# Designed miniproteins, single chains, continued (4): the designs that were tried, part 81

Each design is a single chain, and the fold is of that chain. pLDDT is the mean over its residues in the fold that is shown.

## One batch from the design tools (miniprotein)

Design m14793
Fold by ESMFold2-Fast:
Formats: sequence, structure tokens, C-alpha cells
Structure m14793 (fold): chain A 103 residues (1-103)
Amino acid sequence: MADGGEAEVTGEAKIEGDKATVRLHARGRANIVGDEAFVAARGEVKADDGTVLPVTAGLTINVKTGEARGFVRVGDYQGPARGKATVNGDEVEVEAEAELTKV
């Protein structure tokens, strides 16, 4: 179980036409290379209308600063994400926000 960072993501989405604003919480394991941690996150978010949407995210974390950046897809919406992470050994917890556009 050594070669991939995997996290479970939960959160909330606000859908406004072709735009979505999402808040995500991911917890799992990161693959650490030097000062960077890499994690692939999968899970679900609940939209304001009660719809449950699938989430996939790829995040890169600076282990010294706790800054997380990456790309997120929520249903038909996708875009760049920014957040903060805590890394303890290979365990990672990330809080991220993204403004997504419908594809």
C-alpha cells in the first residue's frame, strides 16, 4: 500500500448556473516526495438542492507551509482548488475551496 496518496473527500457545493462554489474536506494519506505531498481524493458533496455529486481531486501540498493547490471535479463542474493542509507523517487533512465551471 505504498505508491499512491488516497483521501476521502466530503463537502458542500453551491450551484449557480454554469458556476459552482465548493468547500471540500479531505482526509487520508499522501505520497511525500521532498517538500511536496501528493494526494488523490474521491468522495461526494451535497449541493444546495440536496443533490449528491461525485468529487475527484488531485492535490499538491507544500509540507512546510501547508498550502494545498490542485484541480477538482464535482459532477459536471471543474476547476482549480486552493486550500490548507496538515501533514503528520503520511497522514493528510485538507480544507480546500474552489470556484468551478460547468464543462
Scores: mean pLDDT 81

Design m14794
Fold by ESMFold2-Fast:
Structure m14794 (fold): chain A 94 residues (1-94)
Amino acid sequence: SLVEEIRERFEREREALLERFRAADREEQLELLAQLKEFVRRHVEDPELRERALAALEEAERALEAGDVEAALEHLRRALDVVFEHELARAEAA
């Protein structure tokens, strides 16, 4: 049940962040991506998951530069899924 509570919390926070990103202006969107890159570099210890999350965030930034907010959201969702998978695995191992 603790793992289920963690999952539900992450799902709610992920959806809230995606909605905030969609509603934000370009400067805020780029700032959010930069903050997420820093978070991933500091907190995702698994190098393969870290590189996958960073690659997805870089694809999101590239999509924003092309003016494609929907593509940016899809890449951001993928990055958040990697972070979520990492945190769930840590919770299950503890």
Scores: mean pLDDT 80

Design m14795
Fold by ESMFold2-Fast:
Structure m14795 (fold): chain A 67 residues (1-67)
Amino acid sequence: MSTEERLVKGAELAREQGDSVAAAVAAAEGMRYGHPEAAKAGAEAWKQSNSSRAAIEIAEAAYRKAV
């Protein structure tokens, strides 16, 4: 599975579960690795989860530190 496919699948799962952290991670990785479809999917999942900006920032920072 490609990185883009993995991130898109992660964003879809986050959307289904209302998981703002997973959505933020998918969008951040999509932006970082130049995968616009993954970044878009992650952003749409963030919007639908009604997540706070703080939760998004925390998830993005945590993912960057782990990688």
Scores: mean pLDDT 63

Design m14796
Fold by ESMFold2-Fast:
Parts: sequence; C-alpha cells; structure tokens
Structure m14796 (fold): chain A 99 residues (1-99)
Amino acid sequence: EKEELKKIAEEYLTNPTVESLRKMEEYHPELVKELEEKIKKIEEEEKEKVEELKKKEKDEEKLEKKIKEIKIEAEIQKSLARMEYAIELRIWARKIVKE
C-alpha cells in the first residue's frame, strides 16, 4: 500500500501526466473534496450577489456591468483555489517520497 503510493508520487513528481495526477487524487480524496467545497462556495456566493444586485439595480446597463464584475471576481477566486490545490498536492507528494 505505502510502497504503491510512493511509486505514484515519484512518477507524478518526475514525469507529471494526466494519469499520474488522477492516481494521486485517488489517494487523497479529502484534498479533492476541499477543492470541490471551495468552488461550490464561490459559485453560491456569486449566485447570491447576482440575485441581490438584480433586486436593487434598476439601470439595465449598470446591472450588466456589475454582474460581469461579480463573474470575473468569482473566476479569479476559483483559479486561485485550483492553484492552491495543485501546490498542496505537490507538497503532499514530496512528503510521501521522503518517507
């Protein structure tokens, strides 16, 4: 079990492929779940902000501009969450190889 995980981590760090990434993710479902929960929260906050804005803003042009800004902010936040996930996965892989 531990030997197999070390081999996968070494392969992922030395020659990262879609397959080696997928295998790493299978061994750390908690990290994948944390990413999915972060993305869900960002998407829920985006939806709430858009709905609140629609209730308050009566100027169609201003509404469209503000909705676009909210969507851009949400995309930036999701991109940051995915980058943090990738960094954490690589840190975890390095720790496995050291053991």
Scores: mean pLDDT 84

Design m14797
Fold by ESMFold2-Fast:
Structure m14797 (fold): chain A 92 residues (1-92)
Amino acid sequence: SLSAEERAEINKLARLIIEKFPSHSAQELVDKVTEALLPLGVSPEVVEELRKTAQDAVDSLSHPLFERLAAASAIAYQALKHPELKEAVEKI
């Protein structure tokens, strides 16, 4: 399970992602984030892992508003595993 500190960091990064990428759907959010990350040198493999993790998070929910937050939280979780991804998100 995630620590309280890890949950706080995920929440902080998820809010930052939603703030920087205005979107009407989880898919639009993921597309905008991945398109912004590729030019910053994030590997295509890491981007694909991020996309799949976000899709899995969305598939676990039934409400559109929570789907965007779930996708952003999944992206933030991957940023904790990949320091290069976190740095790239912060630079956008």
Scores: mean pLDDT 79

Design m14798
Fold by ESMFold2-Fast:
Structure m14798 (fold): chain A 77 residues (1-77)
Amino acid sequence: MTEEIRKKIEELEELLAQLEAAVAAGDLETARALMERMDELLEEIGELLSKTPEPDPELIERLKELVARAQELAARV
């Protein structure tokens, strides 16, 4: 569980970097597609966290930071 959550958080970080690049380039079509993929990935992470009896606090803090950054970028689209 923890290993899978960590891998999905890393995937989320990569998608966030791509979203930042797309927004900076004015590529709204790519930005929208990336946001949709991020939403799906966040749902999967949420399901894994709900099944994890003691999630790593470091992973939770990392996830919260990524969600906050994604929301700030979404406001710019």
Scores: mean pLDDT 81

Design m14799
Fold by ESMFold2-Fast:
Structure m14799 (fold): chain A 97 residues (1-97)
Amino acid sequence: SAREKARKIGEEALAEVQKTADEALKNISDADGAIARVRAAQTEAQNRVIEEGDKLAKESKDEKEKFEIYREVSATLGGIQKLADDAIAEIRAKAAA
């Protein structure tokens, strides 16, 4: 289904941000650089989710299905924001220690 495709896009985007966050946390000696990498990954992931979600919505002929796609997109964008913010908070905490 289009909703399952939107979910898969979200899962892949979240996994890429998580990978960047994990790699950034391994190099805390440059906290500003680590934060910049996480924010760059967040921006790329959010843009991809929006673009691929919009494409799925445009290909849908059902307004209910379009709504469900945009709901999945919105949830994924929130998840990416939270993941990035949590990673940055951890980078800041470790850099201050």
Scores: mean pLDDT 87

Design m14800
Fold by ESMFold2-Fast:
Structure m14800 (fold): chain A 99 residues (1-99)
Amino acid sequence: MVLDPEQLEELVEKLATSDELEAEFSYKGTTDDGTTIEMEMKVKIKNGEFEFELKAVVTTKDGVITKYESKSKFTWREEDGEYVVEWEEYYDYKEVSKE
């Protein structure tokens, strides 16, 4: 999802200046083909570490459920007056058919 440049700048500023922050977002939508998409996003900032978790559940009109999970971890450090980000990423994909 593409954020407004102002919202992105505010998010970056919060990431740089926050000692501790936890936030959860939920989204539910239906596509033109009748597929329902449910997304849950969790953001956690603590001690210079940023953790991002995304869970998405896609249910097709035929009752097939696909689950996506991703977890990203960023470590913020200051080097020569600039912020450097180190990135770790984990993802998992599961498909479950309803019988």
Scores: mean pLDDT 63

Design m14801
Fold by ESMFold2-Fast:
Structure m14801 (fold): chain A 66 residues (1-66)
Amino acid sequence: SEEERRRKLRELARRFQEALHGKSDLDEINRKLNEILKEFGLEEEEVTNGHDAGRVAQRIVDKIND
């Protein structure tokens, strides 16, 4: 169901924000991001700015909802 999928994607975004909050090491951020994406069966993404990790999570959600 679309509602169930949306809830799941929102949870994914929150998980990214929590896991990456306060991190500025780009390699660690990308490693964690890819781990979470792999768990959810989603495409790999990259973070170019550690301060925007939460926004990257939201972009992933938006891209999937396209």
Scores: mean pLDDT 64

Design m14802
Fold by ESMFold2-Fast:
Structure m14802 (fold): chain A 99 residues (1-99)
Amino acid sequence: MSLGLSEETAKALTEWFKENYEELKKLVEELAEKAREAIRKGDYIKAISYIFALFALREELRMAAEAAKKLGDEETKKKAEELAKYTEEKLRELLELLK
């Protein structure tokens, strides 16, 4: 698989993910919880905004996984893929709450 990423872009994305891994994990949890709370309160504008933020984050994580794969960084690839899958599961749960 190839995203047409240059080696320089792949290095930058892989390093960005490594440097921000703990904050990215925290951000997924925070956005998911805020979306869930907004749904419970009937604040659909906020709920949809948090859900869109999670969609964007999922795509960024998938891009980081492909970047790490291009560089042969299997450990970083695995972490990025696992966090992207976790974000996907949170999105699925939130969408089910929206009916």
Scores: mean pLDDT 86

Design m14803
Fold by ESMFold2-Fast:
Structure m14803 (fold): chain A 78 residues (1-78)
Amino acid sequence: MIELTEEERKVLIALSNSDKPLTVDELAEITGLSKEVVQEAVDRLVERGLIEKKKVGDKTYYSLTEKGREVAKRLAEE
């Protein structure tokens, strides 16, 4: 199974609870983590194939992949 840091877990849960893609700024506000920590966590999650990034205008948005959604549901279930 995929081993995740606490920061990666928080980001996945936040994305799972969102009906829209989120920016690093929005993820930092939701999770209480710094933007730098969130950026590191999203970079690792993209590399793992658990989230995808999309650039829309001047902003980068992140959303769960199918695999990421399954992992996030498992984490949210306690």
Scores: mean pLDDT 81

Design m14804
Fold by ESMFold2-Fast:
Structure m14804 (fold): chain A 62 residues (1-62)
Amino acid sequence: SLRDRISKLVDEAQQTLSQEQFDLLHAYVEQLMGRLEAGEITEEQLLQLLEQKVKELKEQNE
């Protein structure tokens, strides 16, 4: 469920982001997954942080 939601968001972002930004997004997802496994954030917080990161990267292109 969470993986499918992350994959959909990342796949949609890939269409608008540069390769460099996409690599940064992948690294950020890995970091957030580590924080989730450590109990530092919830699944909902992970998705909110990921959506915010995608927005920030898109704004850098405009």
Scores: mean pLDDT 81

Design m14805
Fold by ESMFold2-Fast:
Structure m14805 (fold): chain A 81 residues (1-81)
Amino acid sequence: MPAARLEPASATVKVGQPVTLRLTAEPPADRYRVYLDGQLVAETDAPEATITPTKPGTHAVLVEAENAQGRSGAAAEVTVT
């Protein structure tokens, strides 16, 4: 199965500030799904995705990498001030 990786593992940003996430997997993924607080916010086949948090506080980011061998996830945390 793909071994998902997500960078940065933590970030601090302002409300409405976009955060660009670097997405990698070994072996390579056909698709990535990005979840913010359990809600799907992006799907992409590119090695990056941008999220824009709209609420202050600490938010959980989960990225799911998928290919023909299966799926795996990586987690990060975004603190919004």
Scores: mean pLDDT 79

Design m14806
Fold by ESMFold2-Fast:
Structure m14806 (fold): chain A 100 residues (1-100)
Amino acid sequence: SMVDELIEGIERAAEQIRATAKTVEEAKALTRLVMGTFRQEAAKAFPSLAEEITAELTALEAATERRLDTAKTVEEALQIAEEGFRRAIALLRRFAARAA
């Protein structure tokens, strides 16, 4: 399904960020890019719930960015990013259950 493809995409993107990010700034920029991309794709996957899912993913993105601003090491930034992605996946699963 499109939702399963989105979840797999987030998981692969998270692995790539972990493998390639060498600074807090890089981890933050890549996390922002990935979260923004998947927010747009999630809206397309749930057209009847697009406004609600966009609002919740936007709020999660903002919360993740605020936490990333406190990171002092790339390891801390990657842990925060991973938690943000896990929460995004949980949101997608909840919306999939509501749409079924």
Scores: mean pLDDT 87

Design m14807
Fold by ESMFold2-Fast:
Structure m14807 (fold): chain A 106 residues (1-106)
Amino acid sequence: GEAAFKRQSEEALGLAEEVGREDPELGKAWDALSPADREAVALAAAQGLAAMQHDIERGREQLERLVGEAAGAGLAKVTDPEEARRLGELFARRLADRIRERILAS
């Protein structure tokens, strides 16, 4: 329901902010995103997080694709397309690693 999706989006946003705090390059990339683009990344991450809770490996592929695409699209508004793609892919991988660690620790 909407309440569950809101909680997953809030959790995903928190995890994305944690990734940015641990990696200064990704933190700058996150800060460069508009609020709307950050919301798009959080929604993509929430979908991927839900998928990873059911199947970690398949969910990871979905998360990396959705988050990488959303982050890359947002960053392409403020940097070179190749750099936007690289940062989006790096952000997606770091977020997937953090989500995986949290699932396995629970």
Scores: mean pLDDT 82

Design m14808
Fold by ESMFold2-Fast:
Structure m14808 (fold): chain A 92 residues (1-92)
Amino acid sequence: MEEGKSVLKSMAKLLKDRARESEDVGAFAARVAETLGVPPELTRDFTLEQFEKIIKKAEEKTLKVLDKNPNMTPVELNQVFKQALAEQIRQV
C-alpha cells in the first residue's frame, strides 16, 4: 500500500517536473496526449497550472483504484494512471 502510493506519487511528480522544465507546456502536454491516444490539439493552449491540475486529478483517481486493488504492480499502476490522465485531458 505505502509502496504503491510512493510509486504513484513519484510518477506524478516526475510528470509535473518535466512540465515545469518544458519551454512550451502545451507542446509537452500534446506529446503526452499522443502517447495516450488523445488528440494533441486538446492540450495546445494548456497552462502549467491547468496541466498540473489534470495530473493531480489523475493521481487522485488512480489512488482510488489502488485502494481497491492494493497488490497492483508498478506496470499496472502506470497503465491506470495513463488511462486516468487520458480521461482528464478529454474532459477539458
Scores: mean pLDDT 82

Design m14809
Fold by ESMFold2-Fast:
Structure m14809 (fold): chain A 87 residues (1-87)
Amino acid sequence: MEEFEKLKKEIEEKVKKIAKELKENLTKEEVIELAQSLVELSPSVIEAALTSEEAFEKLVYQLAVRLLHLELSEEEKQKYIEILEKY
């Protein structure tokens, strides 16, 4: 149980790090453009992200999770799935 909590925290820290790097290195428009290349975004989601700080934060978090998932090895992906199933 404690190993599960530790691995969950590691994943959360990695996601937060990616989200921070996206905010520090990219403009709001560049984040949306990058998200569109990785995730199919509706026009309403794009408009919400441009006009609402809360919606933008959610998009950055979703993008960070997607980027982390793409960067993970097959073994790390399996551990991530097991964590989500147990949560």
Scores: mean pLDDT 72

Design m14810
Fold by ESMFold2-Fast:
Structure m14810 (fold): chain A 89 residues (1-89)
Amino acid sequence: MTMEELKEWIKEQAKKGPLDLTELLEKQKEWKLSPDDLITAAVETFSELLKEAEGKAVLEVIDADGNVHQVTTPEELAKLLVEEIEKRS
């Protein structure tokens, strides 16, 4: 699986509802992508979604502990992903 396929999956999930970080990390493992590839794909995809929505998009993200975060910047998403990856390493 490619980084482009991961980006498309993230984009589709964001349109359907909250993004589950547990599912995202499971996809990363199934598709044998590096943590860096995952972070890059998520940040780039959310940046594209924000551009399409003229900065009006709010992404709801569910972490591994079940906490819901409202993410408005790609930097916030990257921080959550780094923290979640570190917790699981």
Scores: mean pLDDT 77

Design m14811
Fold by ESMFold2-Fast:
Structure m14811 (fold): chain A 103 residues (1-103)
Amino acid sequence: MREELDRKIRELAGATIEEALALLEERARNSPDSRAALQARAKLEIAVKAVIAAGLPEEAVEYLAEAVRAIVAEDYDLAQAYAGEAVLVSRPIIEAEGRVVEV
């Protein structure tokens, strides 16, 4: 069903945001390595497309776009903060839909 595909797209979008945040957190903990930040940027750009395709809130798209802009400006702490906000906005919607569909 399209509903099952839509759920998988939402789960993929959430996972991609989480992966981008994890890469930014890894950079902050272990290394100022710009490669981790570039990988995080690629994941955030994929997450923007996934969030749009999944029909998640426009607010999540804006936070992801700001995170990408922050990486371009080399403000990795700000990028991590915006990626975290995108997770917080998206996660409850993804989780609530997963729980409610069990009816």
Scores: mean pLDDT 69

Design m14812
Fold by ESMFold2-Fast:
Structure m14812 (fold): chain A 92 residues (1-92)
Amino acid sequence: EEEAKNAEKKKEAEEKLKEAEKYYKQGDIDSAKRAAREAILAASELPTDYLQNVEKTKKEVEKIIGKEEAEEIERELLAQYGRGSAGVTSSS
């Protein structure tokens, strides 16, 4: 079941990438960015090989919407969701 969930998340990331490309080609940049963001999120939820999947998904997003837009989405996701390690380093 966990393998099936991982496979489904991987397919979801790929489908969101296709949606992003479709919207971008239609000039719907807002929907394209949203789909791209969801693709990266789906890839980041994979416990096995998620780093490789996240990097690959990000590269595909860069090809679709451009490097700056892809980096912006990545920064927003890191800021909003993080990896649970971002505590404020207090240097008092």
Scores: mean pLDDT 70

Design m14813
Fold by ESMFold2-Fast:
Structure m14813 (fold): chain A 60 residues (1-60)
Amino acid sequence: SEELRQEVINIFLENLERNPDDPVGGAVEGVKEVRKKYPNLPDSELSQALQDAIRLLEER
């Protein structure tokens, strides 16, 4: 569960870092990649991981 959570956060981080001038596009690509790998992941966990990834980037 923690390993899965960290993997999802890292997928969002990578997509946000690849799209520094388009955070919405980065988030959309992140959701697409996560849904392809984990189609049944709850929306609440998906949104929490995205929020965690954004927070990590803001702390840099």
Scores: mean pLDDT 83

Design m14814
Fold by ESMFold2-Fast:
Structure m14814 (fold): chain A 117 residues (1-117)
Amino acid sequence: SVKDLIEEAFILAGYSREQARAMADAIVAQAKKLNSPLLEINPLRSIINKNSVIQEIVLILVRIGVPKNKAAEVGVKLGLSLGVAMAVANSEPSNPELRAALDAIADAGRAVLDTFR
């Protein structure tokens, strides 16, 4: 599931399993509240859609404060090519609604992470 991919991404980024699970839960809940197409895996479009979701996860990791090189490394481990992962980690989406949604989703994950400090 998308939640499992996000949990794995945070574990690969160096967070504990407890932190990763809590952040994944918050991120998925926030995406659902926004009624956003972000982080949706469609079984009929599994490969292309999975790569898009991994790119969105990389963008969320950068927003939470994971260093860009580490976020790209996580993207590669989840299935992106190095070139795609690095390009995504070093770029910003041009669509302002997409940026706002990514910021809100990342903020939800960050808020939960801050409860462990």
Scores: mean pLDDT 81

Design m14815
Fold by ESMFold2-Fast:
Structure m14815 (fold): chain A 99 residues (1-99)
Amino acid sequence: VTITPDTKPEEDPIVVEVPGRMLVKWDEETFKEFEYWLETGKTPTGQNTVPVPLVELVRQHGERVAELVSKATGIEIKVEGVEPETAVDVLERAVRRVT
């Protein structure tokens, strides 16, 4: 199963330019904010989109990120064992398909 390819967004906060970053420690609050953003397309405060880069989130919590996106979009997604850049691209396209 594959997601229909779409063009990269002009200013999508999901796509990060940084090819490699230090590991980021995620707390439950940060992860909940990401889940809310994924589900509604906006932040709880309306001030920012995502507090940390999606690539780092996938890198540390790929399986959970895939689970959240699958629940939010209704599309089955697997990112475990996938390169972070590829996983981000797949997740971004899944979100765009349903929104």
Scores: mean pLDDT 50

Design m14816
Fold by ESMFold2-Fast:
Structure m14816 (fold): chain A 90 residues (1-90)
Amino acid sequence: AQAVADELLARIRAIPGVPEDLRALVEAEVQTLLEDFPQMSPVQLLERLRGILEAEKILAEKEGDKERVEALDKIIDVIDALTAELRAAA
C-alpha cells in the first residue's frame, strides 16, 4: 500500500491548480488510512480515499468553492486511473 500511496501523492503534486491545503489534506488522509488499516490492499486504500474525497467535494460544492471542486475532480480522476492500472496488472 505504501508504494501506491507514494505514486498517488507524486501524481497529485504534478496536477496544476491544486491548493496546498488540499494536498496536505490528501497526504493526512492517506497516512491515517495506512496507520489505521495496515493490512489494507492498494486497491482498497484507493477506494476508501476516493470515498473520503467525494465527501469533501460535496462540502466544497455546498460552500460554492468551484476551484476546490475542480481540484478534487482532478485528484479523483488520478485515483480512478491508478485503480484501473492496478486492476489491469492483477
Scores: mean pLDDT 81

Design m14817
Fold by ESMFold2-Fast:
Structure m14817 (fold): chain A 96 residues (1-96)
Amino acid sequence: KDKIVEEIRKTGKKLSEEYLKQGNEELAKHVQEFTEYLIQYVRAEGPEKEKYREKAFEVAEHLPLDDVARLVEPLPDRETLLRELVDRRLAARRAA
C-alpha cells in the first residue's frame, strides 16, 4: 500500500502544481482533495473504505476524467473505479 500511496501523492502534487502555474486554483484544490481521499481509500478497510470512495467520487465530479485516470492508475481496482465514475456522470446527465 505504501508504494501506491506514494505514487498517488506524487501524481497529485504534480497535477496540483501544474494547475497553480496555469492560475487554476479551483482545479488545483480539487486535485488535492481527490488525492487525499484516494489515499484514505487505499489505507482504509471495511465501512471507512466505502466512505472515502464516495468522498473521492464527489470531488472527482469537478475534475477532468483524464486527471482522475492518472491519479487512480496505481490502484489494482482502477478499471472498476473509472467505470463507476463514468456511470455516475451519465446517470446525473439523464436525471437532468
Scores: mean pLDDT 81

Design m14818
Fold by ESMFold2-Fast:
Structure m14818 (fold): chain A 67 residues (1-67)
Amino acid sequence: KIDELLEELKANREDPEKVREILGKIQDYIRENLNSTEELVEIYRKLAEVLGLSEEDKKTLDEHIKS
């Protein structure tokens, strides 16, 4: 489930190979399980938070996805 992948990403933030592997799993989950822009925005917001992106960067991602 996506929440488990996000927690795994948070736990392994300092392992670049693990981060890359987990990001791939998240991308695969999105491709297979999500059909709405709103769900994608929520996942990207959570991902940005785990990766430590600023509120401004999160807003930019939301605007790009909804465009």
Scores: mean pLDDT 68

Design m14819
Fold by ESMFold2-Fast:
Structure m14819 (fold): chain A 70 residues (1-70)
Amino acid sequence: GPIDLSSPRAQALKERLMTEHGFSEETATRLVEALQEAETTDKSFREIARKHGLSGRELFAGIVAASELQ
């Protein structure tokens, strides 16, 4: 299904990735999309990250940011 980028949690995660982790809006959006896809698929986070063009460092930052928002 479509990725819900309009949810308050998705917006908060995107803002945190940009303000606290220094990512561009484009990279922050890709991280939010990858994290949401990981919640709805049987694919590994690594496979999802490759699909979205994310590095291991960006993945780690995304996981940390998501854990802070719970």
Scores: mean pLDDT 75

Design m14820
Fold by ESMFold2-Fast:
Structure m14820 (fold): chain A 73 residues (1-73)
Amino acid sequence: ELDKYVEELAKLLGVDPEKHSEEEILERARARLGEEMRRRRAAGDDPDGLPLDPESRRLAVLLGNAELLLAER
């Protein structure tokens, strides 16, 4: 289950899931989402809301699901 979210995150980030570890992919996803949240806050957008663009929104949902699965391990 976690592997599927990690693979989808890798595809969204444009990285090869076979050449990058699960932890590296998750760290890249967190960094990208953090950058998007900072950009939205600087623009005066709601910092607690989901990202507006489809790619960043998908990233947030996939990362959230992966984090929940990691918390259960």
Scores: mean pLDDT 72

Design m14821
Fold by ESMFold2-Fast:
Parts: sequence; C-alpha cells; structure tokens
Structure m14821 (fold): chain A 98 residues (1-98)
Amino acid sequence: SEERRKRLEEAIDAAVKKYGLTPEQAELVRRTVEALLELADKYGPAAVDFFLAIANTDPSHPLAKELFGEEVMKVFEETRKAGYDVWLAAVDAVRAVL
C-alpha cells in the first residue's frame, strides 16, 4: 500500500542514519525489508520472527529455502555478508514497519 511504502521509506532513512550506511547498503536493507514484509503479508507477522531466528543463525538453512524460496534467501545472504550493522539495520527497519 501507499501508506506502507511511506513507513518503509521512513524506517530505512532512520536505519541509515543510526548505522551510518552507504547508499549501496541502504538499497540492500530496502530489498531485505520488502522481502520480509511480503512474508508477513502471506503468513502473518509471527512468520517474520520465525524467519529472522533461522536466517540470523544460518541464512542458507534448507528449511528457510523450502519455506521462503531461494531468491528471497539470496537477498538475506547478501545482507548478512555486507556486515552485522547492515543486518541489524534491516531487522530494525522491518520491526518499525510491522
């Protein structure tokens, strides 16, 4: 929705400021948050917490790939590889939008 898009923009801007992210890192955070919001739309907000628990431990976990798809998991792997601050920024942003 239009309202959710505005909340997403505000949440990303806040995360960028808090963690001192580059424009490339901010775009990766945006893609990650959008993917998590789509999970919430399909399965409810509790599914995001379940996913974050798995992805924070092992983003390549087979169960996560089966449930959420390889394309979504690739975005999360990229975010985690970019640095712990970038991952924390994505988590903060999605929780602010939900």
Scores: mean pLDDT 75

Design m14822
Fold by ESMFold2-Fast:
Structure m14822 (fold): chain A 91 residues (1-91)
Amino acid sequence: VQRYRVRLEIEVEKGGDEKFVLKAELSAVKRGDTSLIGGLLKLPSGKEFAVTATVDGTVEEAAERAVETAKKGLEMEGYKVLSVKVEIEEL
C-alpha cells in the first residue's frame, strides 16, 4: 500500500469583496488499482466538512475528484472558487 499527502490551497470569494485562502491536508492511499483520499476542509466560518474520494485509478484522479467535491461544498456555503492548487507528496 502506497501512501501520499495531498495539500490543497483553495482561493475563494464571498460577497464579491472578501477573499480567503483555505488550506487542507488530505491523506491518500493507493491499494492495487484503487485510490482513496480523505481529509477535512475548514471554512472561514470555522465550519468543517469532509473531503473524500475513491476512484479506480491514480492518486491524481482521486485528488481531482476530491477537488470537485470541495468546490461543491464551498459553493453550497456561498463561496465562489477562484483557484485551486494541488500538491501530491509520496510518503
Scores: mean pLDDT 85

Design m14823
Fold by ESMFold2-Fast:
Structure m14823 (fold): chain A 66 residues (1-66)
Amino acid sequence: GLEEEFNRLLEELREAAEALPDPVIRAVALHEIERVEKQAKEKGVTEEMVERLRRALESVRALLAS
């Protein structure tokens, strides 16, 4: 379901963000992840949130691949 996809992406994004070598970029990424998680907890998961997490994960993975 949508919630299952969201939770999987959120976990993958958190793991990828924690692997970022720059402590400032890592802190910013983790803060944004917490904000999205809080929004989902308060308002429920939406397709928009899933798409945002997917794009964020692609961006973080691109940084790690360099």
Scores: mean pLDDT 82

Design m14824
Fold by ESMFold2-Fast:
Structure m14824 (fold): chain A 55 residues (1-55)
Amino acid sequence: ALPVPATPQPPPAPPADWSQDEIDEFNREVARLYQEEGLSLKEAWDRILARRAAA
């Protein structure tokens, strides 16, 4: 970790509580939205998380 005056926002990470299988599926859906709609990584993650939470 480097002490920088303006720390860049790190990319979102999947819940560590999930199994590798679930993490892999989640990552595939994130990449899919990112490539399909051209959304930012953060937006894709947020969208899938909201969808999963709503289910």
Scores: mean pLDDT 66

Design m14825
Fold by ESMFold2-Fast:
Structure m14825 (fold): chain A 59 residues (1-59)
Amino acid sequence: MDEILERAARLASELTGQPFESILSALRTYLNAGASLREALEFVVGKEIAEKVLKELGL
């Protein structure tokens, strides 16, 4: 699970230009609050980028 999260954060960082560490920290915060990976990505980077990241992950 951590491996998928790190890959999601790297892809989101590359697509948005935001720092990997900032995205990873934000994703972990939303997941700890009970959000799904999809919801966490949508909150951090928006639906359009979240869909691109999820497709690259095969989800």
Scores: mean pLDDT 83

Design m14826
Fold by ESMFold2-Fast:
Structure m14826 (fold): chain A 92 residues (1-92)
Amino acid sequence: KEEALEKMKEAAEEIVKKYSKYLSEELVKLLLDGAHGIAEATVESLEKGRIAAENTKLLVQAASKDEEARKAAEEAVEETLRRSEEIYKEFQ
């Protein structure tokens, strides 16, 4: 599962970078840490990945002072989870 984790982390970093123009530097760092956590959880199970994504959404929601940034961060978390689940199924 080392290859799956590497691919998930690369996808997570690309997704966060895509949304970074709508986010503060602090929120980008929080999102990147959360996205890595989603990848690490998803390689173990889909359920753990979903829990990690829910926890990350709560953290970015609490850290976001602007609705537009919060929405962008939440979309990044959802896209990261979807991509991680796709990769998980590919390496089953």
Scores: mean pLDDT 83

